# Designs tried in a protein design run: designed miniproteins, single chains. Part 82

Each design is a single chain, and the fold is of that chain. pLDDT is the mean over its residues in the fold that is shown.

## One batch from the design tools (miniprotein)

Design m2849
Fold by ESMFold2-Fast:
Structure m2849 (fold): chain A 72 residues (1-72)
Amino acid sequence: VEEELLKETFGDDKKKIQQQVSLATGASIIGIARGLKSLEETVEYFKDVDPELAKKLAAFAEVLKKYKAIKA
């Protein structure tokens, strides 16, 4: 499910898919360690450290929101 979602977002680029899987795992661990509770908070943290990485995480969060049928 997660791999299919990432493939739809980034196509058949195995490097991008692998980077996003590793990033999501690493970001979750870092978020917990820093007291961040959500992917959005993790994105905000990375905006100052690695803005390009933050943009990719934000795009992934938007895709997840669409799949969860969240009407914001």
Scores: mean pLDDT 59

Design m2850
Fold by ESMFold2-Fast:
Structure m2850 (fold): chain A 62 residues (1-62)
Amino acid sequence: SKLAEEAEKYIRETAKKYGVSDETADYYAEIARDVLKLYPTEETLRRIKELGEEKFKELGAK
C-alpha cells in the first residue's frame, strides 16, 4: 500500500541519517508494514515515523 511504501522509505532514510544498519532497518520496516496492515491509517503512519526516529536516534547514539 502507499502507506507501507512511505513507511519503508522513511525508515530507510532515518536509518541512514542515524547510521543504523540495513539489517536493523529491514527489521523495523517489516514491523511497520505489519502494523499498517492492521491499522491502515495516516495516524498510524505518523506514529511509526515519530517512534522510528526516536528509536533510530537511540540506536545511532549507543
Scores: mean pLDDT 82

Design m2851
Fold by ESMFold2-Fast:
Order: sequence, then structure tokens, then C-alpha cells
Structure m2851 (fold): chain A 59 residues (1-59)
Amino acid sequence: GAVDLMMREGGLSREQAEELVRMAEENPSEEEIRAKAEEFGMTVEQVRDALALIREGFK
């Protein structure tokens, strides 16, 4: 699933990957995306790409 993909390719912990899945379902604001990017040591673009990938899997 998306969690396993993000852990494998994104170098994220399971907890971080599960949080991104939750965020994708909750439709976060740009400010929330920036805050999460800083927390995870990711770029804003990396967080947006991860959320888009998760949402594509839900289509």
C-alpha cells in the first residue's frame, strides 16, 4: 500500500507514512503541508507529491 511505498522509496518511518495517509484523507491546507514538511525533514514539494500519490491510489 501507500504506507509501504513511502517507507521504501521515501525513507519515511511507518508512523510518518501513516500520518501522510491521514493528511491526504483530511485535505490539508498549504500551511499544514509546510508544517508537516518541516517536522519530517522533507520539502513542501515532497509532501505534496506523497499526498498526490496517496490520493491517486484512492481514485
Scores: mean pLDDT 74

Design m2852
Fold by ESMFold2-Fast:
Structure m2852 (fold): chain A 63 residues (1-63)
Amino acid sequence: SMEEKLKKALEKAKEMGREVAENPEKGRELTQEFEEWLKKNLSEEEAKIALEEMDRAGVAAVV
């Protein structure tokens, strides 16, 4: 379902944020990999919602 996809996207975003915090030099690579995952697994509309949820979670500081 869309809800499950968004939950998975948010979990991945939080994991990415932790990795970026520990290794800032990998921030660009990790963000690019995550965006690629979103495009592969979510529709454009679902990806927009996921990005808004990431912003609320404080992960958007990498962009």
Scores: mean pLDDT 71

Design m2853
Fold by ESMFold2-Fast:
Parts: structure tokens; sequence; C-alpha cells
Structure m2853 (fold): chain A 94 residues (1-94)
């Protein structure tokens, strides 16, 4: 179901972004490497949201691409998770 796919997206995005952040915090990844990996991961999540019919996917993509710091890319990931949560709430209300 769309709800199951959105829940999986939120969980997978959160776990993978957290994993990359832990590697960065331990000094196993440079800031540039962590930023690149996080952006690639979040962009894949945005593509999944677009396939699921999210009307804000284009705006989310632009936000991810514009991020220049770890803090900004984490904020973009939170925005993606928030939009997925909104879609779940709308689907449950139907």
Amino acid sequence: SKIDELQALIKELGEEVRRIKELYDKGELTEEEALKRMKELILKAVERLEELGNPRAAELRERVLAAQTIEEVLQAAMAVAHEATKMIDELKAE
C-alpha cells in the first residue's frame, strides 16, 4: 500500500541518514563525502515521493540540491520525512 511505502521511506531515510552522520562524527567520512552521500540518499527518497504523487517533490529536490552544510542537508531530510508523514495522514483520513 502507499501508506506502507511511505512508512518504509521515512524509516529507511532516517536510519541511513543517521548512519552517515555517525560515520562523519567518528571521522570516517569527510564533510564533503558525508554531504554527497546524504544528498544522494535524500534525492532517492524525493524520487519515491514524486512516484507516490507528492506535489512538493520538485521543491524538496531544489532544497536538497541547495544544501551546502551537514545541518542544511539534515533539515532537507526532515522536510522530506515531514511531507511523507503528511501524505500518510491524508491517506488515513480517506
Scores: mean pLDDT 87

Design m2854
Fold by ESMFold2-Fast:
Structure m2854 (fold): chain A 99 residues (1-99)
Amino acid sequence: MTPEQRRAEARHYADVALELADKAVEAFKKGDYQTAVRYTVGLLLAGVAATFYDPGDREVHRRLAEAMERVAKAAEEAGFPQETVDSLRRLAERYRAAA
């Protein structure tokens, strides 16, 4: 795989992650927690894929950090366990440190 192909795949999965984050936040706000959890898991998997393809892309890491923070806040406002919220925030901080 060329560097250009790896960057394109990383950016594609970052875009997927952000779309899934938006859908997760909306589902949390609507009280559809089963759907919110599914989109959150999808976000986590897309984030792993994005960083696998290009671990040095600072913009991808920044966008993933923002997405994780938004989902963590929505989960906290929905009354999810603090351990779940803290796990998402720790992942956001890890992405931010790599940005």
Scores: mean pLDDT 87

Design m2855
Fold by ESMFold2-Fast:
Structure m2855 (fold): chain A 74 residues (1-74)
Amino acid sequence: MEAALAEGRALAEEELEAALKERKVPKEEEPKVREAFERAVAVAEAGVLGRASREEVIAAGEALKEALEKYGKG
């Protein structure tokens, strides 16, 4: 399970890097998007371990999407 979580995190990080590049997120704003991403990953991992609710996982994922969408309106 630990190896599967590490693999999932690596794939998610690749997707984040692609999204940051495609949306041309300013370097000063990248930390805010990365913070939302780290929170989403932490809550997803807690969910897999039975330590977070489905609602918490969804909310964290939505916060990450909202952070990225702020730069998608250009």
Scores: mean pLDDT 73

Design m2856
Fold by ESMFold2-Fast:
Structure m2856 (fold): chain A 66 residues (1-66)
Amino acid sequence: SMAKLEEETAAAVEELHQAVLNSVIKSTKKPKEELAKELIKQAEESTDPSRSERLKKEAQELLELA
């Protein structure tokens, strides 16, 4: 029936809106700052200077994008 098609269409639109919202949230400042903090901590705990420098650089790049 047309009523069922309208309900299914409304549900699909809401699912799409939630997917877009979640994508935007993943691109926000807070997740990038939290990931950068974790990378800095791993860099400080690393005994390999080359690995430590790479992790610090990745953390800095994330903070600049935030």
Scores: mean pLDDT 71

Design m2857
Fold by ESMFold2-Fast:
Structure m2857 (fold): chain A 80 residues (1-80)
Amino acid sequence: SEADRRRLRTYLAQILSELAQKMLEARKKGDTEKVEEIRKAIIELSKLAQELMADPSVTVEEAIERLKKKYEEFLKKIES
């Protein structure tokens, strides 16, 4: 439904905003490696969200859970 797509897009926007803030902080510190890892995370999460939105067999709840798990994996790498 449109409501389900909006919910998924809203969640994606939230996590991408959080990553953008982390990327800005990394840039200020001159941490080029961390900036690149965050950039990769933004691209991969955006791609995953597009794939999940295109698949009618995936529920919005499953899509959000899969995005959350992938986001948490990237956070672990970024915080290393």
Scores: mean pLDDT 86

Design m2858
Fold by ESMFold2-Fast:
Structure m2858 (fold): chain A 101 residues (1-101)
Amino acid sequence: GDLLLEAIGRVLRLIGDLIDIRRTKDLEELKKLALEAIDTAIRDIRDLGKRSGKEALAAEAIAKLEEIRKQLEKTKDIEEIKKLAEEGLNLAIKALLELAK
């Protein structure tokens, strides 16, 4: 229904963020993009979790994303930031689609 179309739109934005992250070579810009993408994913999952009544599934996904966010704050390695961002965004994509079912 409407939640699935909205989830697809949010997923497409996260795919765009992942492409930008993969192309970014500057550490400070990369870290900012990765953190902003994870923060957006957390907000989107929280919103869809509440609206779908699947708040427990949303909370589990958010907890994993918050752990990845803490790792992103601590690292200064470009390849590690890209790996963590890809892990987090792939998790967020799966969560958004599951919440919309």
Scores: mean pLDDT 90

Design m2859
Fold by ESMFold2-Fast:
Structure m2859 (fold): chain A 73 residues (1-73)
Amino acid sequence: MEEAERLARQAVEAYNAGDFATAGKLRNRALSLVRQEGGGGNGRNYLDMAMSYLLQGDEEGAEKAFEKAREAA
């Protein structure tokens, strides 16, 4: 989960920089790691939610969503 969270944060940074190709690659890699840890659809949904909160600047919401992703793994 820590590596998936790191990649999710990097995906948001790439998106904010306008590098949508890199953002997509980093997002896909983060979601792949969640699948490997048994998170399945629920873990992926929470990771997407965390990235959405980061895009809004809501660090508290992002941390809560990352916690839910860990629980789903």
Scores: mean pLDDT 78

Design m2860
Fold by ESMFold2-Fast:
Formats: sequence, structure tokens, C-alpha cells
Structure m2860 (fold): chain A 55 residues (1-55)
Amino acid sequence: MEEIEEGVRAVAAAVLTTVVKKLPAEEQRKFLEEMTKSKSPYIQERARELLEKLE
């Protein structure tokens, strides 16, 4: 179960990182803040980490 969760977390991290890097700076924070409200814990956790790194 941990193996599957780790995989999903890695994919979520890669997707969010790729999308954020393609967005203009103004939209990056807004997008990440919206993702922190996601129902998915994997997306929410990674979005918070990226938001902290951005700011």
C-alpha cells in the first residue's frame, strides 16, 4: 500500500512542478493556493510544499 501511495505522490509532485514552471509568476501562487484546497491529500501536500518553496 505504501508503494502505491508513494508512486501517486511522486506523480502528483511531477505534474504540479511541471505545471507551475509553465505558469507566469503571478499565476503560480494562485494555482498552488487552489491546489492546497484539493480533496486529494497527495495534491494538497505537494502544493503546500511548492507554495512554500515559491514564497
Scores: mean pLDDT 73

Design m2861
Fold by ESMFold2-Fast:
Structure m2861 (fold): chain A 53 residues (1-53)
Amino acid sequence: SSIKVKESDTYADIAARIVKETGVPQSKIIYDPSKKAKPGETILIDGSFVKLL
């Protein structure tokens, strides 16, 4: 699966979207909630853990 980053998305926003769209538990998503992702990037979701570092 893949998630496209929207304008003003934080990694927290992206993590919430991954949970909603893919069913991956938030406990398996490793991220810095204070960081913002670059708009227009595509995040690939593969396996049991997702890293947004």
Scores: mean pLDDT 72

Design m2862
Fold by ESMFold2-Fast:
Structure m2862 (fold): chain A 80 residues (1-80)
Amino acid sequence: SKLDVYKKWLEANYEKALAASTDPEVKEALRKIYERFLKELEENKDDPLKVQEILLKATEVFKAAARNATPEELEKIYES
């Protein structure tokens, strides 16, 4: 299903962001945000515009994590 493709993409990018971080607090923030994105994808699976918004937001969070963003900065991007 399309949902399975999106979940695999999200997991792969989450794992890359985790591998780029050594800070346990950043890893915990990423795990919580990743779990929220998974839930949002499941809740919005039939809304293509919402799915696009979620995936774009996830891209920004994971890019910021790779650039050594703090837990607070990651949460701010997620809430934006």
Scores: mean pLDDT 86

Design m2863
Fold by ESMFold2-Fast:
Structure m2863 (fold): chain A 78 residues (1-78)
Amino acid sequence: SIIEEVEEEMKKKGIPEDLREKAIKYLKEQKLSEEEKKKLAKLLLEAYEILVLALEGKISGEEARKKLKEIEEKMEKL
């Protein structure tokens, strides 16, 4: 299942259980194909990595906002 693959990827990236459960629920509720859900899941994982980098001070808040906006634009095209 694409959902199981996404959950395992989230675990590997150290995403907390409560956030993983919310993300999986969100993906299941989307009226998208399995391939589109896979693309959406990849974009959500990329967004999480950007947020973690910003919280760790490895990138600026401005850089994080710019990257997140680019991800949001990609999500809107699904």
Scores: mean pLDDT 81

Design m2864
Fold by ESMFold2-Fast:
Structure m2864 (fold): chain A 60 residues (1-60)
Amino acid sequence: SPELEKLQENIDKKMEEFSKRLAALDEDDSPEAQAERDRLVSEIKKMNETIKKLKELLEK
C-alpha cells in the first residue's frame, strides 16, 4: 500500500533523529540522559512494531 510506504518513510526519518540523539547522549550518564535514552529506545521499538502490526491488522 502506498500509504504504508509513506508511513515507513516518515518513521525512518524520525528513527534517524532518534539515533542522532542517542549518539549525543552516549557519554552522558546523568539521570536526564538515562531517562531520555530509555524513552528514545522505547519509541524506536514501538515504531518498528507499529509497522508490523499495521500491515497485519490491515490484512487481517
Scores: mean pLDDT 75

Design m2865
Fold by ESMFold2-Fast:
Order: C-alpha cells, then structure tokens, then sequence
Structure m2865 (fold): chain A 86 residues (1-86)
C-alpha cells in the first residue's frame, strides 16, 4: 500500500513539473488517486504500482531526450515485467 501511494505521489509530482499542472489541480488529482488506491484490492494496487512506475520511467526518458515512441515502448516492457514480478 505505502509503495503504491509513493508511486502515485511521484507520478503527480512529475506531471506538475512536465505539464505545468497548477498546484491546486495536482493536489486534487493526488487526493483522488490516493483515495482510489486505498479502496482498490491488493491485485488492483499491484497493477496501479506497475503502471505508475512504467509511466514515471517514460516521463524520465522523454525528459532525457528520448523519442516518445521509444519511451513508451520501454514503459510497456517495464509494465509487463513489473506485473509479472509483483
């Protein structure tokens, strides 16, 4: 649970930095995402964690100058791997 909440916080923070999302909107999104994760089953939380970790990796690759297509391909591979391991 805590790991999933931390991944959600990291994803929202990156969204603020990359997309220029206003602080109020980011706070609302964070609150809603955390509430959703708390109501989710253990299996759903593992899927959320895998997805968020993959999306954060894609954003970091794009920030480092990788093409969007390559970043998304790597994110997909990471998502599938994390889902199998979690």
Amino acid sequence: MEETKEAIREAVELGKEREGVPEEEAEKALKEALAYAEKASEEERKEILALLRALVEAERLIAAGAPVEEALARARELYERLRAEL
Scores: mean pLDDT 72

Design m2866
Fold by ESMFold2-Fast:
Structure m2866 (fold): chain A 95 residues (1-95)
Amino acid sequence: SRSDELRRRFLETLERIDELIKKAKEYIKNGDIDEAEKVIEEGKKLLVEALRLLQELVDAGAPDDVLIELSERYDRARGELIDVSSMVGDEKLKK
């Protein structure tokens, strides 16, 4: 169904965000702050896409329990991206 396709794309988008967060943390650990900033900016673009897909799932009539689960996953990804972005800000203040 359309809802199943949107749900799959949403989850794939969140998986890509998780990979970018892990990559950003690796770059921060290695002192590659400019590279960390680049992958965080890519993650922010994917976060906008994930929110769009979540809104399309609402419009497609996805069940409330599914929407709650996916919203919680989105909020978690957003929180982790904010945290890693703050870490980059902190590292820049050390120079």
Scores: mean pLDDT 88

Design m2867
Fold by ESMFold2-Fast:
Structure m2867 (fold): chain A 74 residues (1-74)
Amino acid sequence: SSSLEEALRRAEERGRRAMDKVKEISKKIGEEMLKNATSEEQKKKAEAAINGKWYDVMDPAEREAWNRKIAEEM
């Protein structure tokens, strides 16, 4: 009976680590973008990425590439 609770805990830990990694990558991308930002639009995207919302500010091609990379590497 405790085996289900243990399996759920392990699944939650894996999910948390994966999400933490995605947020870490997003923040690093955002910090680099902010260093190189020269326009208001670039700064806005960088700040969104730093806050873990990189996906929300991507164009369709960037989202496609990101989804593929996450699927292949996570």
Scores: mean pLDDT 74

Design m2868
Fold by ESMFold2-Fast:
Structure m2868 (fold): chain A 59 residues (1-59)
Amino acid sequence: TEAAKEAAERGAKAYKEGVELLTGEPATAEVTIGDDTVTLTVTSPKLTLVITSSVSNMA
């Protein structure tokens, strides 16, 4: 759904900023949206975080 996409993008930005604040290093965040899953990947020099959620759990 569009709401799930928007929520995932907001989460990606929040995680990116959090990682940058904690590490003092730049980070990148990417969201991949499938038919039934959302995957958030945050990459920094000190930390790589991958979060996968089903769309049903976001309702």
Scores: mean pLDDT 73

Design m2869
Fold by ESMFold2-Fast:
Order: C-alpha cells, then sequence, then structure tokens
Structure m2869 (fold): chain A 68 residues (1-68)
C-alpha cells in the first residue's frame, strides 16, 4: 500500500504523463522512478514494485486528478 510518498509520486508523474496512454507496467516503473528521485524509503519503493499494474494505474489516475 502506498503512503503519502506514493501519492506524491502519483501526482508528480500524472502532471507529466497522460495515465490513459500508459500500461500498468509502465505506470509502476514511472512511480518507482519518481519515488527514488524523491528519496522515498526502500520499503515504500518495494511496496510499489509489488503492486499489480491495475493498482499502479489506479493510483496514478487518482494522483493525476483525471476523473471528474
Amino acid sequence: SGGAEGMAAAIRVGAAVDPAALSGEEARRLLVEALREMGASDETIAAVEAMSGENALAALRAGAGMAL
């Protein structure tokens, strides 16, 4: 489960990329990269790496604020 760091990473990635254009695997990789750049804990990074692609996309869409 993503903490506050996971949501911050989702907002950061969602501001730069359209989540509708991403696969779940790509969404997960971008979230992991953003977390590393932010200096998130290894535990948080491992939790995101263990996410399903569906869960990673859902987190990214929430962060991007694309659903009205």
Scores: mean pLDDT 76

Design m2870
Fold by ESMFold2-Fast:
Structure m2870 (fold): chain A 100 residues (1-100)
Amino acid sequence: KAEEGKEAGEKGGENAKLSGEEGGKRGSHVGASAAGSSAAGAGAEAGIKGGKEAFEKAGKGASEGALEAVRGAQTKGEEGAREGGKKAGEKAKEGGIEGA
């Protein structure tokens, strides 16, 4: 059902956001890359549960946000990683909802 896609996208977005925020809080430069990758993976997984289109859009959003987290860590350290992690979660959630 369409509602299952929306829920999967929302859960993936929340997991991606939490992973990015937690990694940025702990690791600054080194942790941000791992946090970004984890966030992207969580978003993609949630999308799979919502269906093919939700998967593609949630994964794309999470990946874009993960790249921003890595870049932010390089320029603004922990704060930049935290902001990028939040964006990864938001984009994954938006993609999952739109794909449902």
Scores: mean pLDDT 58

Design m2871
Fold by ESMFold2-Fast:
Structure m2871 (fold): chain A 80 residues (1-80)
Amino acid sequence: SEMEELKKRFEELLERYEKLIKELEKLDPKFAEEAKETLEHMKKVFEEAVKNNDLEKVKAIVENLELVIKTLEKYLEKLK
């Protein structure tokens, strides 16, 4: 189902974001703490959207997490 595909995508994005946060901890520990808080918040809102079977909200959360990851990747690239 589309919901199961979105759940898979979200888990893959979480793993990617967690790896980026580990890199960020070495360069900007304060920003890394903020990123961890964002990660925990995104997990909670995703679980709620899935529980409510709100496909549109689940899609929006996945898209937002992709944007957050891209933004963090650009930030880390500038620090090289």
Scores: mean pLDDT 87

Design m2872
Fold by ESMFold2-Fast:
Structure m2872 (fold): chain A 63 residues (1-63)
Amino acid sequence: SAQELIQEYLASNPQDRQQFLNGVQLYLDDQISELSLIQWVNKIDLPEDNKNQLIEYLIQLKK
């Protein structure tokens, strides 16, 4: 699943894990827009496929 793939990637990249957790909290707390979330994820050193799955997963979490 997308969640499993993302968690496996973040376990291998501790720096990206902190950026992920910070961005998720800001997004879920309505402190950043969906556009800002997308821009933030695109700045992370992640494969394109993982970026797309991460964005979709986070949007689905907020509903």
Scores: mean pLDDT 70

Design m2873
Fold by ESMFold2-Fast:
Structure m2873 (fold): chain A 59 residues (1-59)
Amino acid sequence: PLYRILSVPESLRRRGSTLRPGEVVTPAQIGEALGLENEVQARVAVAELEEAGAIERVA
C-alpha cells in the first residue's frame, strides 16, 4: 500500500526525518523514518498515523 503525507507528525520531526507533506511513501519508508526494525512495528505506526490524520492511503 501507498500513503500520502498530510502533515509531518512530531515523532518524525523528532527523528530528523526528511519526509515532507505531499510525498507518497510505503509503510517501510515510514518505518525507516521512525527507526523501526520490523514490518509489524511499521504497520502499527502507519495505522496510528492514519488514525491521527497525518497520512492517508492512496493505493
Scores: mean pLDDT 76

Design m2874
Fold by ESMFold2-Fast:
Structure m2874 (fold): chain A 108 residues (1-108)
Amino acid sequence: SKQKIIDELLEITDRLIELILRILKGENLDEVLEELEEIKEKIEELIEEAKDDPELKKLAEELLEITEELIELTEKIKKEETKENLLKLIGLGLRLIGLKLDLEKLKE
């Protein structure tokens, strides 16, 4: 159902925000990357489930794009933690908060 897909995308959005906080705390980046790859696979499944709902599919595809950018950025931070990379990480967190607000509006 549409509601189930929205609820799962909201859960994933919250998990991604928590992973950003874990990166900022200097936690194990290999464990973060493993969880991000699992989340990416789940989002791809949800995009297929949302194929007949253009608005929901668009939000799921935006979540996939943010997740892919977060994977690439985490790999860069693992190699070298720079102020630029930390700023980009905060930017991704803000994009996730915006996406969460858009997903919540679909429930109203």
Scores: mean pLDDT 89

Design m2875
Fold by ESMFold2-Fast:
Parts: structure tokens; sequence; C-alpha cells
Structure m2875 (fold): chain A 67 residues (1-67)
């Protein structure tokens, strides 16, 4: 799964702020979240857009859409 460096960095910064992760941990988590979303039927672009708009809402709504 290929994510642009800009989008990955934006999501990683958001995860650092909300979860208190290091940049490296946030980056790994961002990649994993996008990969999981793609496996659930989201496109990479859709997953990134939703995460950037509301990370917490995406986690909840992404799970509901998958079940």
Amino acid sequence: VEISEEDLEKIAKLLQEEKGLSYEEAKKKAVRMVKNAVELGFSVEEAVKLMLEDLEKFDREGVRRAV
C-alpha cells in the first residue's frame, strides 16, 4: 500500500498529538491503520482523508462499516 509521504506525516503528527506516540511509532501505526482500512474495503485515498478529518470518528465508523 503506497501512501504519500505528506499524508503519512500528517496522520503521524495527529497520532502523536492524540496518543502521545513517538514519530516512528505514529508512522508505523498510520501505515497499519491505512492497510487495515484497505482490507476492509476503503481505498488508500478514502482512508487517509477520513483519518485526517477525524481520527477517533474514523476508528469507530470504520469498525461499524466492516461488521
Scores: mean pLDDT 70

Design m2876
Fold by ESMFold2-Fast:
Parts: structure tokens; sequence; C-alpha cells
Structure m2876 (fold): chain A 95 residues (1-95)
């Protein structure tokens, strides 16, 4: 499902921050918390809430990892393939 794909991307995002930015404990903590929030929203069955949580996670990730534009672009592309509308909203907020 779309929700399963969003959660998979959130988990990949968390693993990527730990792998490539292991000393950035603040970013690891924030991405972890937002990923758990997305998982909780998906479990609630509220797809609109889950999509908002996914957008918040993607936006926060892009702001925290601005000095790693290749990694940010990887997840912008990944989220765009799953939910282009939420990704477009995040891109608007990043301008």
Amino acid sequence: SRMDRLLALASEMYDAVKKYHPNNKGSIGLVSGLRLGLADSIRSGDEDLARLAAGQLLYTFARLLRDDPELVQRFLDGFSRVDPEVTAEVLRLLE
C-alpha cells in the first residue's frame, strides 16, 4: 500500500541519517521521533493524518540535512514516486 511505502521510506531515511551522519545525534533523534509518529498515524487508520506526518518528516529531514543535497534529493525523489502531492507541498515550503 502507499502507507507501507511511506513507512519503508521513513525507515530508510532513519537508517541513512545514522549511517552517513552518525555524530548528528539531534537529527537522528528528530527523524526517529517523526518516523515513530508516522507509524502511529498509519496504525490509527487516518490516511490523511499519516500523509501530513510523512510531509512533516520529509520537510524536517530536508532542513536538517541541507549540507547533504544528494541524500536529500534521494528522499525527495523517493517520496515523489509514492506521494507526489505531499512532496510538492514540501518543496513549496522549502522555497
Scores: mean pLDDT 89

Design m2877
Fold by ESMFold2-Fast:
Structure m2877 (fold): chain A 107 residues (1-107)
Amino acid sequence: LKAGETVEEGRERGRELYREVSGLSEEELRALIEENLKKAEEEDNVVAKYFFELAKKYLEEGDLFMARLYLTIGLIYLEFPGDLAMIEGAIEAAKEEHPDLKFPFEI
């Protein structure tokens, strides 16, 4: 997050990241999850690792939508730690795709 960035700019950035991840094929999604899970372990980022493990679980279950959402959240925790606006934006973009989305936590 850059100095002077508003909460709304952070949300927009989160929406854009989710849309980028949503454009990935299953093969690209799998590769990105594996790469970032390793990176989260190397950086001892327990929260990002948790979300990447959830993304992997949903991918293995064939739920590409939930896999993409959790990968996006993990990427935000890994690359932009503490950016709750980006996470909120990612969830908002996911709800635009699936209006009935129920998420185990809300921010």
Scores: mean pLDDT 79

Design m2878
Fold by ESMFold2-Fast:
Structure m2878 (fold): chain A 71 residues (1-71)
Amino acid sequence: AERARRAAELERRAAELEAKGQELLAEMSQLIDKAKEDPSYREQAVEKGNQALQAYQEAIRLRKEAAELRA
């Protein structure tokens, strides 16, 4: 019971990080479009992309831990 509850909590946190990653990718896309007219937005786009990658990597780690708790 406790392991299943912990796994569900980690799965919820992973889903939240995946949603955050998707939002960051959308922001990156908007900055890439702005960078077509103003190159100063390129650095901001790269930063948002890196933040999205970090969020997805953390989500993968949490889902792996949750799977191990359910085994």
Scores: mean pLDDT 87

Design m2879
Fold by ESMFold2-Fast:
Structure m2879 (fold): chain A 109 residues (1-109)
Amino acid sequence: MKEIEELLEKASKETDPLELARILSKLLLLVADEALAGRLDLVRETIEKLKELAKKETDPARKTLLDEAADSLERLLAAVEAGASDAEIAALATAGALRLIGTALQLSL
């Protein structure tokens, strides 16, 4: 989806950890919707793109947020593959999004 690509591009350029967490939270929720639609290849592609961004990242705060976003999507993908309900998948995406905001608010330096 164009929106997912736009959010990944914004995440690659955003220097403010709280704004990055907001972008990544929106990305998690959109990717969860794609997972519910059965588009698991898009979920896997998004995980790989987030891991590549984290691997190239020199700022520890941004790297932590990118790694947390990738981890949340990996857990969501594993749950989908294990046959989790739509409600469980939505709960995992929401929990991941809230965790990202919480991490950014702590300004973990």
Scores: mean pLDDT 85

Design m2880
Fold by ESMFold2-Fast:
Structure m2880 (fold): chain A 67 residues (1-67)
Amino acid sequence: MRLSPGEQLRAVGALVKLGAKVPATKEEIERAKELAKELSVSEAMDAIEAAGLSQAEVKEIGLALSA
């Protein structure tokens, strides 16, 4: 199912908050997508910045989560 850029960003932030690594398991991805629904874009961005992820890394992880 195709995720929008905003959905990808929130999903990446959720995955970071769960401490999961890429490649993530299907169960971790499902948990991240559930948590992403409860996250604002600003909360997701804060988590990404705290993890030290680059814009390129966020894009790659977001695309992997949208598969």
Scores: mean pLDDT 73

Design m2881
Fold by ESMFold2-Fast:
Structure m2881 (fold): chain A 87 residues (1-87)
Amino acid sequence: SADEKIKEAAKLPREERIEKLVEMLNSPDLDVREKVAASPLATIEAFIRVDPETARALAQSPNPLVRKRAALALLFRGEFDEAEKAL
């Protein structure tokens, strides 16, 4: 279940945990995606690292917390793209 996957991820070292969260957020399983995205374990770092299409899909989530997290990640990604252009 999504809850079991979240509990397993919580036991991992920080970087491996973030990678596992990104994997779960990029999952084609919408239930897993939404449960992980709403989890207190889902940090902004994980949301920033997901595929752009995933971030846009999560911004349309029925859960206001998930929408807020995804919107912040999209904003941060936009700022990073502008920073790279300013080399």
Scores: mean pLDDT 76

Design m2882
Fold by ESMFold2-Fast:
Structure m2882 (fold): chain A 89 residues (1-89)
Amino acid sequence: MSPEEQLAAAKEELRRRAAELKAMVRALSTDPALADEAVAAIEELERAGLEALERLARDPSLLPELEAELDRLLERTRELVLQAAADGA
């Protein structure tokens, strides 16, 4: 595949994974407020990830900075998703 096709495929995979995770949070959560907070965090991680992929494609030297930013957002998102999923009826 061309580099442009590879970037497009990576963006599609990220969007697909984010959509699956949001659907799972909505299905498992019994607290709408916790589900909304987790979904918002997933959407922010998706936006940051898409931006990071575009920036990395233009400048590979940004990898350590982008990796640190994504790790921080991923940790926050994971905590919120676990809270939403664990808050059973």
Scores: mean pLDDT 78

Design m2883
Fold by ESMFold2-Fast:
Structure m2883 (fold): chain A 80 residues (1-80)
Amino acid sequence: MVTAADTPALLEEARRIGEEGRRLYELGLQLNDPVLISAGGVLISSGVSLALIAKRVARREGDEKSAREAERIIEELGGK
């Protein structure tokens, strides 16, 4: 199980994966490449899922800072 000690690392991974997904998605749009668009979407969804897990752990452990960071990542990635 993910613990409170792992939350910062999960948030970093969520952001990294989501940012990579956004870059692939934008590239796919520029190239009209449906495979890149789909791959980017999958990575964005993976980043959001990791951030949701991190948020749940942070809230359970009373870590408001990490919970707020997770929400910011979710909004940032989900707003694409």
Scores: mean pLDDT 79

Design m2884
Fold by ESMFold2-Fast:
Structure m2884 (fold): chain A 87 residues (1-87)
Amino acid sequence: MYEEKLLKSLKDPEVQEDFRKAMEEERASLTEKQRALRELNDYYLYAVDNGDYEKASRISALATKARNATLEEQQKLVDEAKKIVEE
């Protein structure tokens, strides 16, 4: 809703182009977000394979939080999952 109002106020083609470039940068970051989610899943499977379902459950909760998180937040969640499997 706010984005639609913002775009309608941006009648300057240069400002509209800057906004589109920002969206392209976000799309590029999706590959790194996918890699972080893959690492979380790998730690989850490692815990399951070792029969440690308590650790697997904790890592699964971190993976759920990571779905809508920023890249920086996802990296912190990956570090937390690594600590869980190491303990």
Scores: mean pLDDT 73

